# Designs tried in a protein design run: designed miniproteins, single chains, continued (4). Part 81

Each design is a single chain, and the fold is of that chain. pLDDT is the mean over its residues in the fold that is shown.

## One batch from the design tools (miniprotein)

Design m14982
Fold by ESMFold2-Fast:
Structure m14982 (fold): chain A 73 residues (1-73)
Amino acid sequence: DAVLRALARELGIDFAELRELLRTDPDEAVKRVADRLGVGESVARQLLEGDVAAAQALYNAGLIGESVLEAAR
């Protein structure tokens, strides 16, 4: 939840919309996040699942901000 909220804020997506999309069509939610970040769907899925290693790698690459990384920790 914390990662999803921080990521939605950073990507300019409504949190409630992203949460509902992840619940009803998780593959589409992953695709939208992957497209917005310019990354593969596998790493976007890991980030949405709260994988700290994925968040750390994306932060080191400059693709996500500190708020998303801290939410994953």
Scores: mean pLDDT 82

Design m14983
Fold by ESMFold2-Fast:
Structure m14983 (fold): chain A 87 residues (1-87)
Amino acid sequence: MSRLEQAYEELYSGLSKALSRYNMSDEEVEELFVLALRRLRQENPDFSDAELRELARRLAEKLIEEFPEYAEAIRRALDRFLAELDA
């Protein structure tokens, strides 16, 4: 498994468990997701912006499919992270 794919699986597992276990507000879900992506970027400086964008999009799509009630919060978090990569 590549480092990028390993990071995806670890983030998905962690976020999926958090969203299924805790009754979170939309604001809490948005902040959790954006902070998780920022940490991924900080801990993996060797990942390109293109790789981070693709991983973030894949992760958001999968989590929205599993937790459609948080779709808007997840999309807002994704948009915020992608904007930070464009800066």
Scores: mean pLDDT 86

Design m14984
Fold by ESMFold2-Fast:
Structure m14984 (fold): chain A 92 residues (1-92)
Amino acid sequence: MEEDRRIVLEYLRKVEEENLPVPPESTINPKLIERVREILKALGVEAPEEIVLRIAKELQEGSRSILDEWLKQPLEDQTRGFVAYARVELSK
């Protein structure tokens, strides 16, 4: 939990620092937006709506081939997948 939270906080900071335009909510899967919110809540992390939308868009575009399967998983497994994604993004 503590390490996972730290990794996600660092990833959120990276997303904020990139200062990219906020994607339109209509271009993102609504279930993915809800899942990102629930994952951050489960990790005890607070993020602005703009950051949530940007993360959801990145997941949608970057993991399209596995997104459907990932969205069917329990929240705990989705949270682990998200932390793994954040670690990969931070290593770039």
Scores: mean pLDDT 75

Design m14985
Fold by ESMFold2-Fast:
Structure m14985 (fold): chain A 78 residues (1-78)
Amino acid sequence: MEEKQIEEGKKKVEEAIKKAEEIAKKESPVKAADEFVKKFLEALEIVPEEKREEIRKEAGEQLKKAFKALGIEVDVLL
């Protein structure tokens, strides 16, 4: 049961990163980061509290990769 919640949370985080990448490309990196943080916090609500740190770390690395692909270096604290 908890494992499915973790997987769903990770999937929502990946979707949030993809959306942020599109926003950064079409609008602005600042707006993309703001939208990502909002979606990321919603995704964490479905993940058990003991696993949230792991999801946060993975999300941070994935976000950095996505923004780096766009030539953007952003220090995002999650």
Scores: mean pLDDT 72

Design m14986
Fold by ESMFold2-Fast:
Structure m14986 (fold): chain A 70 residues (1-70)
Amino acid sequence: SMEEKAKKIMKEFAEKLKQIFNDYYEGKLTPEQALRELEKLYEEVKKKTNDPEVIKQAEQALEDFKAFLE
């Protein structure tokens, strides 16, 4: 179903997002590298789904990280 697909995409997104933040906090990624990885993750989400709620969550995460780096 569309709901099951959205749930799987959101779960994978959350797991990858957590890994990016953990790598950043451990000093494995610079702020610029972390932002690039997050932008790649956002583009990956848009390729996998047209679900506006999933896309909105990914956009919010990207904007929150950009705001944190200002």
Scores: mean pLDDT 81

Design m14987
Fold by ESMFold2-Fast:
Structure m14987 (fold): chain A 99 residues (1-99)
Amino acid sequence: ATVPQEQFDLEVVLALFLIASAIAENALKRGADPKEVAEWFRRIADILLEQFEKAGASPEALAELRRAVDEMAQAIEKGDLDGFRAASDRAVAILERAL
């Protein structure tokens, strides 16, 4: 990072991830286009993954979180709320282990 204040605390990263997940789920429930929701979610998740890396996450933890994010995005594209929730639970567990 070029500017230290661009880093979020891990607790803030987790909170923003939970908010983004809730927004995506609510959008799908309201009949939003699943592909547009998935594209939006991926863009937000990329920012959060960068902040997780800047917060000192291991390469292994980053790879696990990226995989969970990809599974969440794929579930959104399919309208699979159960699959989305399962992948979200895994992502939250990865972030909580880093706290």
Scores: mean pLDDT 82

Design m14988
Fold by ESMFold2-Fast:
Structure m14988 (fold): chain A 61 residues (1-61)
Amino acid sequence: KKEELEKRIKELEAQADTIPAARESVQALIDNAKKALEEGNFEKAERYIDLAEQVIAAARA
């Protein structure tokens, strides 16, 4: 699961670079996800990743 979450974080970083309006919000969520992952809290990391994905989707809608 950790490797899958790390991959999703990298994908979010790439997507955030294409959406200036959401970049700061997405980066903050990514930073929190990375911290949770380092702490071994995979459930918390996944929630931050899901929120970042939702922010990107909303910004593109």
Scores: mean pLDDT 79

Design m14989
Fold by ESMFold2-Fast:
Structure m14989 (fold): chain A 99 residues (1-99)
Amino acid sequence: MATVTISPASLTVAAGSTVDVTVTVTGEGKGTYTLVAKLYDKATGELVYESEPVKVEVGETVSISVKVPDAVGEYELKVSVYNEKGLLVGTASLTVTVT
């Protein structure tokens, strides 16, 4: 199983801004993982942003730019990591507070 870390652990940002989050994937051996970041409105459960799939190698760090909506509130950014076989091997999440 891969260990997925996301930084920062939480964010407070202005409505409509773009922020960068850093994702590190660690695990056994060598290989390429695919990660997808999705931002959900915590109040409605609505998907408000989805990243393009990003490839990362084991032990690498990648930066993902996230456009936050104009609606103030709390959002959950969830990063899902898949191995070369398409199996989910790790997840990480952080709370994004939009003010």
Scores: mean pLDDT 79

Design m14990
Fold by ESMFold2-Fast:
Structure m14990 (fold): chain A 64 residues (1-64)
Amino acid sequence: SLEEKLRKQRELAREIVDRFEEALMDYISEVTGVPREEVRAIWEAGDSERLDRLVFEAIKKLLE
């Protein structure tokens, strides 16, 4: 049914977003050398200043 299809699509969308966030955190950890657990803690705490610094460092390493 349409109801079941919508429910499955929402579940898949959540899984995709979760997987994307995990992959992004893994990548940031790998390129910056910051431990994965620390990256996750910063992400979950909503520390935007620290996140911005980590993302900027990752971008710099990508452009080297």
Scores: mean pLDDT 79

Design m14991
Fold by ESMFold2-Fast:
Structure m14991 (fold): chain A 86 residues (1-86)
Amino acid sequence: SSKEALREATRREVERLDEIVEEAKERMEKAESAEEAALIETSALFRLLADRVTADLAGDEEAARRFEEAYEEIKAFGDKLLAEWE
């Protein structure tokens, strides 16, 4: 029952994953300060980390991998963007 709920929640987050990533990147690019961009990045990374943990608990290894890939993508994007503020 609870494992089924975790799998369903994981599927819904996977379906939204591209939207989550693109929205985070857009917000980071539109940030008025390095601090604002870092806060947006941190929030997105925490969400993806929670999604990965949920996928791991659900036993959905494919979803967990996709969330990890998205996490690394946002992190790499943030590193490139924030380097321009230094």
Scores: mean pLDDT 87

Design m14993
Fold by ESMFold2-Fast:
Structure m14993 (fold): chain A 81 residues (1-81)
Amino acid sequence: MIVLSDEEIAKAISYLETQLKLIKEGKQAAPSSSMSKKQAEEFIKFQEDFLEKAIKLLKERDIEGLLKLVEEAQKKADEII
């Protein structure tokens, strides 16, 4: 069983909320400078959707759901990037 402490969960939530804020403010750079406008927009939307879902799962302490979300997100990111 994967066990995260309340402190680790709180720290993770804080980190992800900060990342979500940076994306919404347009301050987060695209991972590739050669990325097209469409690819950049799809990647930003993907990151926002991922972070919102991850924050929700962490608040609910659904660690197995979070791991599944990360696996699905990694596969989708490889398609966009």
Scores: mean pLDDT 71

Design m14994
Fold by ESMFold2-Fast:
Structure m14994 (fold): chain A 88 residues (1-88)
Amino acid sequence: SGLEKAIEVLKKAIEELKKVTDPEEAAEIALKALREALKHVEDPEVIRRLIGLELRLIGDELEGRFTPELAIEILKEALEILEAALAE
């Protein structure tokens, strides 16, 4: 399913982020992963929640609060949303 593909995209990105120390590189990886995951999601409620996380990530980067740890946190939250949707 599309949700399973989205989940795999996020899991791969989380593992990649564990090796990254640069905040700008972490933001790019996380944004790319969220946008790729969104291509596989059809549920409007799930789409809304993932877009909310994308906006949060962009806002934190713009305000200079972004870290690789925050990128991992945001993608883990996105992963929980997708896994909950897949379980139903």
Scores: mean pLDDT 85

Design m14995
Fold by ESMFold2-Fast:
Structure m14995 (fold): chain A 95 residues (1-95)
Amino acid sequence: SREEKLKKFYEEVDSIFERTQKRLDELWEKAKELPDTVESAVRFTAEALLVIGDFDDEIIKLMKKYGLSDEERRKVFEHLIKKYQEYLAKKKAEE
């Protein structure tokens, strides 16, 4: 059914999101070992942008694979915004 396909889609989205969080967490841990310089900040930003780019590409490919409508795609962005807000809240609580 369409409902079962959407459930599988969101399971794959959540898996991609968790892998992306892990990659960002690993970059954050590596950044702690770098000197507090502009060069270190530029390097971290460049590596973080590559991780975000990979995430965007995977989500776009997944949406195309599942043949999502524009309304379904809008709901995906809403879901991802909520997941990102939850991630940021968790990281803030760990500081």
Scores: mean pLDDT 84

Design m14996
Fold by ESMFold2-Fast:
Structure m14996 (fold): chain A 66 residues (1-66)
Amino acid sequence: MEEKFEEALKLVKEAADALDAAGKTRQGSILYVAASVRIVGLVLEGRPDEALEFAKEVYEQAKKEA
């Protein structure tokens, strides 16, 4: 559980950092907060696999938008 949670948060942080590096600092900050809240919610519901999958989708979308 913890390892998947840490991986999910790392992906969301990397997504936010990619947007920040592209000059989209505000978008990156909003994404980081919103995605982190969703990930915490999924983990608390006992759904860490879905949290990780969501984080991967967030990361891929941020890479396309950066």
Scores: mean pLDDT 82

Design m14997
Fold by ESMFold2-Fast:
Structure m14997 (fold): chain A 46 residues (1-46)
Amino acid sequence: SDLLQKQIQLTTAVSNYFDNLLKGTPEKVKEADKNFKKAEELVNSL
């Protein structure tokens, strides 16, 4: 399923972004976490 493939790609991209933000500010990490959850909801809604 194309949707599943897109979800995997999005998840890995977000995970990579998390890694980069982990050394940033705790606030930025929280923001990334929120965005990740939002992205998951969007994909699940497709």
Scores: mean pLDDT 70

Design m14998
Fold by ESMFold2-Fast:
Structure m14998 (fold): chain A 108 residues (1-108)
Amino acid sequence: NNYNEAIEAYSKAIELNPNFFLAHSNRALVYVELKQDEEAIKDLETAYRIITQNPSDFNTAAFYFNRGIMKLKYKNYNGAIEDFEKALELDPNILNDPVLKNNFLKTI
């Protein structure tokens, strides 16, 4: 199962670098696809904690972008729009990241 392989890969990345916020936020999206909502929420909480301790426009934008994708999966369209607008405000080039671009394309 490609989702289980993705979780294993992100989990290994987190073991090597626990502050790798993209691994936490991307793993959260995979957990949503697997309907493991509790795990997804914990990964988002961890990603949010990491970016608040080490803020950068890209990292903060990437967090809001991935949270917006999760909100779309849960049919929270207004919340998703707000998060996407925040992400683009912080980093207009957010979709130049290949992982974030692929996450977005999977939701359309």
Scores: mean pLDDT 79

Design m14999
Fold by ESMFold2-Fast:
Structure m14999 (fold): chain A 87 residues (1-87)
Amino acid sequence: HMEEAIERLRREAEELRRQAEELQREAQKLTSQADSARQGAAMSSPTVSRDYLEKAEALEKKAEEVQAQARELEERARALEEEVRRL
């Protein structure tokens, strides 16, 4: 009974950590795309630069949202690991 509950909680925590890692990779990809857009802005005319900066800001905002989701999953995993430690 308790052993199965502990195993289930450990698997859930492990799954949440894997999902958090995937989101962290996605956030890194978005940040790299934002950096590329900012470089494009620096090398462009004022009119084209504006479009690149707008794209960079949107990508940076999305990266922050994805990072926040990753942190939430990490906290949930930590809570489950703490529950296992108390059992």
Scores: mean pLDDT 86

Design m15000
Fold by ESMFold2-Fast:
Formats: C-alpha cells, sequence, structure tokens
Structure m15000 (fold): chain A 68 residues (1-68)
C-alpha cells in the first residue's frame, strides 16, 4: 500500500545523517535536514526518481513527500 511505502521511505530517509523523517498521518512524510540547499534539491530529485507515485516539495529546509 502507499502507506507501507511511505513508512519504508521514512525509515530509509531517517538512516541518512542529518535527515529526520516523520510520517504524518497516513499520506505524507515531513523531512527536516541539516543539509545544504543544494543537497536538499539532490535529495528531492532522488526521491521523485525512485518513487514516481509520490510528489516531493522543498520549502526552505523542510521537504514534504505525499501521495499524488
Amino acid sequence: SAEEKLRALAEELNAIPGVEATLVGKDRIEVRTTLSIEEQIGLVLRIIGDYPEFSAKLEGDVITISVR
């Protein structure tokens, strides 16, 4: 299910140093990082590439991942 995929993705992201991923409800992940803006953009592009069924949005230092 999409929820199970989001949970797995949140766990994968939280394993990255400087990345804190939290599953919010059953339909999105909020990611806070200590990464640079360039590194955050790279992370967003990687997520979209690996999970085309998800959308990823970067706002400041917060990345929101949700089901399309």
Scores: mean pLDDT 81

Design m15001
Fold by ESMFold2-Fast:
Structure m15001 (fold): chain A 56 residues (1-56)
Amino acid sequence: SALEAAKAAILAAKSVAELNGLAALHITSPQLTPEQKAELRELAREKLAELGGSLP
């Protein structure tokens, strides 16, 4: 599913820049519900903190 693919991509991100790109791509997807987009944004935020919490 689009949600599972998005979660996998976010978790596999190696850098803040890559994470931001993946999050932006998936949160604009019309395949996802607003609730799923909110969950992805939270997951991306947690991953961002893990990677150092700094925006490029």
Scores: mean pLDDT 75

Design m15002
Fold by ESMFold2-Fast:
Structure m15002 (fold): chain A 74 residues (1-74)
Amino acid sequence: ELSGVELDILRLLAENGGKPLTQSEIARALGLPQSTVSRALNRLVKRGLVEKSGKSPKRYSITEKGREELKKEE
């Protein structure tokens, strides 16, 4: 159901103690282009697996639903 990139983002957010990360921080941590991370984050937010907060910079955190989805992959 999740793409590899979407799954990697969810794992990163969960492993970071649930702390919100910016798109740039996620891209740097995963070694991925900003555009790739942006598209994956948009899909994750639409599915309710990740939520965004703040305005500049926007930060992303894993939701309860996102943590449940990760448990299915473990």
Scores: mean pLDDT 81

Design m15005
Fold by ESMFold2-Fast:
Structure m15005 (fold): chain A 80 residues (1-80)
Amino acid sequence: SADDYVNLGNRLFDQGNYDEAIDYYRLAISLDPNYADALYNMGLVYYAQGDLDTARSLYQRALDLDPNYQQAQRNLQQVQ
C-alpha cells in the first residue's frame, strides 16, 4: 500500500539511505498522488541533501493538497 511505502521510506531516511527513501516515497505518490505526507517527507530528504529548490517544490505541493499542513508551511519558509 501507499502507507507501507511511506513507512519503508521513513525507515530508510532515518538510516541516511536518502536515494532509496526517495524511491519508496515516489512509489507511494504513484499509488496515491494526493498523499501530502509522502510529498512532505520526500521534501525533507531533498532538504537533508542540500537540494533546497526540490524541497521547496515538494513542501508547496504538500501544502497545496493540505493547506493546514503546519510542518510544510514552516519548512517552506526556511527554503525561500
Scores: mean pLDDT 89

Design m15006
Fold by ESMFold2-Fast:
Structure m15006 (fold): chain A 80 residues (1-80)
Amino acid sequence: MAEELGRRLAQEIVAAKDNPFDLDVAVALAEMAFGIFLSQGRYDDAVAFAEALLRELEKGNAPQEVIDFARSALERARAA
């Protein structure tokens, strides 16, 4: 489920926030997952993923740059 994947990846990002290497890897995985949904035309899944990702990132006090990425991803998914 796209929402569950978004929630899980956001939790991994939040858990990694104090380790730059782990944070970069977790963010890259979230970017790849989002890109796969868009490339497959799965726009409803992309929206559900991005909404869950953004919600959990904000709740976990993720770095602002990562929250901004999730917000931009959600806007792009909704525009598709």
Scores: mean pLDDT 83

Design m15008
Fold by ESMFold2-Fast:
Structure m15008 (fold): chain A 57 residues (1-57)
Amino acid sequence: LTPGQRARIGQAVLDTVEAGGSDEEAIEAGVRKARELGADPDEARALAQRVLDQLRG
């Protein structure tokens, strides 16, 4: 993932959490953003999980 793709995917995850979405919804939001950007959805899923883990810790 490029730095720009990482930032946009991470923002989609954070926006979903802020709106009261579940962890599953936040991960799916990140994966959808990755598909829009032509990014690897598996890398996006891993990034979304890391963002959620950082919010918990």
Scores: mean pLDDT 84

Design m15009
Fold by ESMFold2-Fast:
Structure m15009 (fold): chain A 72 residues (1-72)
Amino acid sequence: ELEELRRRLEEVERRAAEAYELVLAGDESALEELRRALEERARLLAEILALEYGVDAEALLAEMLAIAEKEL
């Protein structure tokens, strides 16, 4: 399952990069897709870290979402 989460993370990062390119071109509708991709990325990272280090995925996700919101 950890390998599956890492593969999904790679796909989400590719999607985020594509959305970011559209945002740079001035497409405001791509901002929503970029935000969703960053949120999914944070969730996947939290799940991966929870599985590897035995930490609380929900608590970690909350912190990572706060960071993602701050970056946007």
Scores: mean pLDDT 75

Design m15010
Fold by ESMFold2-Fast:
Structure m15010 (fold): chain A 67 residues (1-67)
Amino acid sequence: SLRDEIEELGKKAIEAAKKGDAETAKKYLEQLQRLGVLAAIQGDEESVELASKLAKEAIELDPRLKL
């Protein structure tokens, strides 16, 4: 499901950020943003909120990821 994909990408972004791998974290964040936009188009508010929450968590771990 879209929610499961968002959760997986978010976890990968967070783990990469924790390891200091900004390049990998940024790639997962970009994918996470795309799925968040898709969720918004489909009216899936829970998935939009999840994507936002996970993106914020990754950015807090590595400020270089701030958009």
Scores: mean pLDDT 84

Design m15011
Fold by ESMFold2-Fast:
Structure m15011 (fold): chain A 60 residues (1-60)
Amino acid sequence: SALQREIDEGLIRMASWIASDRDEELAEKLYEYGLKLLEEGKSISEVTKAIFEKAEELKA
């Protein structure tokens, strides 16, 4: 549903901000990455896990 999509996108935005350590540029990259995974059919749990893993890759 449209409401579920808005909730999922909000959760991805929140996860991206938390994972970014307050780096706005990194948060935007993580948000776009999370949206891509959601469009590929990943669950919200899989997407949030992938966001945190991607954040660690990009910080290294």
Scores: mean pLDDT 85

Design m15012
Fold by ESMFold2-Fast:
Structure m15012 (fold): chain A 100 residues (1-100)
Amino acid sequence: SIKDRISTVTRTFLSKHPDMPQDVQDFIRRMSRQFGRRVSRATSVDEVNRIYRRMRRRAQRRTRDWSPQDQQIVMDHMNRLKIVAMRYMTDPNSPLPTVM
């Protein structure tokens, strides 16, 4: 399911960045769960893009006082989740994006 793909990508990303601040990790986990729930109800790529834009703005607002590095980590992961969801809408068997 799309929720499983989002969970897998997020878990893989966090496992590759164990030294990431706990607050950033917790934010990414919560954000990914919320995104997964919302996009699981989406029926089109356009709907995924609307969900992404709203959540991105919320994430930017909530991380405004964070370091630029930590903000970038959150934004990069949000973009990764968008790609996962958009690919799933066109092909449920599409490969997951590379996690660095």
Scores: mean pLDDT 86

Design m15014
Fold by ESMFold2-Fast:
Structure m15014 (fold): chain A 60 residues (1-60)
Amino acid sequence: GGKDAAERAARAARAGDAVAAGLYASGWGQFGNPEEARKAGEAALAGDAEAAEKYARRAS
């Protein structure tokens, strides 16, 4: 699934790399739980790394 993509998005957000966070979030449509994957991507793009990691774990 897209768990690794969501985790990478969360790590990029923590590092302040908004471009990388956006790229990883764009692959999230392959996650097993699309609602949690969507929340993970949105949180990562907003720079909320803690929320992004939380939702990424739920997406898998």
Scores: mean pLDDT 64

Design m15015
Fold by ESMFold2-Fast:
Structure m15015 (fold): chain A 68 residues (1-68)
Amino acid sequence: SSSTIDQALSLIKRVIEGEVAAGVPKEAILENAERLVESLSEEYGFSEEEKKKILEEARKYAEELVAA
């Protein structure tokens, strides 16, 4: 459901925020986000379309946060 996707994305965003605060390089943050999205998609049973949307949003968030 959209609520479950929002919860997964919130978790991913919290991880990204922690990595940015810790000074992790952007490339590593993006790679870690991809792995986390994969794991959560398997756990929650997301479709390929839902997984792609979550990944796109996670990447965008990481890029915006690193650029700030």
Scores: mean pLDDT 85

Design m15016
Fold by ESMFold2-Fast:
Structure m15016 (fold): chain A 72 residues (1-72)
Amino acid sequence: PSKEELEKEIYAALLRMATSVALLANKDDPEKVEKIKKLGEEYLEKIEKAKTAEEAKKIMEEGIKKLKEIAE
């Protein structure tokens, strides 16, 4: 894999981890669980479709920010 492809995989992995942590922390709140799951799936798809590692990083950062907003 190229360096760019590896960086995209790392950003996807970071978003997956953040999503899993948020799901576990909110496991007893069905509305938050559903929102977190949908957001995580949406942003993972966006990272996969990103043309560059830089674009993928920005998508990952935005996704994590939105996950924190739901989790509060």
Scores: mean pLDDT 84

Design m15017
Fold by ESMFold2-Fast:
Structure m15017 (fold): chain A 69 residues (1-69)
Amino acid sequence: MKEVLELEMEAGVYEIAAAVALRTGDRERAIEYLRKAKEYYERALELDPENELARQALEEVERRIEELE
């Protein structure tokens, strides 16, 4: 599914952006990027509820947000 792959790719880009923001000390920006990644993984799971990769990635992103808040 092209849409699911595009959503997962966008989420991945935001996860990388969050990691870069954390390395530069911008915790607020990192949280915003992780929340964007979460939105994209949630949309991917809406289209493909059995997507194990998106489910695991969503759990990881949610955990990272909790650690930063």
Scores: mean pLDDT 83

Design m15018
Fold by ESMFold2-Fast:
Structure m15018 (fold): chain A 58 residues (1-58)
Amino acid sequence: SAKDMVLAAGGSEEIAERVEEAAKAGDKEGVQRALTEAVARGQLSAAQAEAIAKELVG
């Protein structure tokens, strides 16, 4: 699931849930915003966020 991908990469439970909700809604911008915030918080690298975004919405 989207949540499992974010958690496995080192994202927080909060970010993982936000990404899952956005992905379920088909909200590509919401997925990108949540992943960008995870990178800004130092939870994910930019490369990890890009890979997850591509899998979920690319």
Scores: mean pLDDT 84

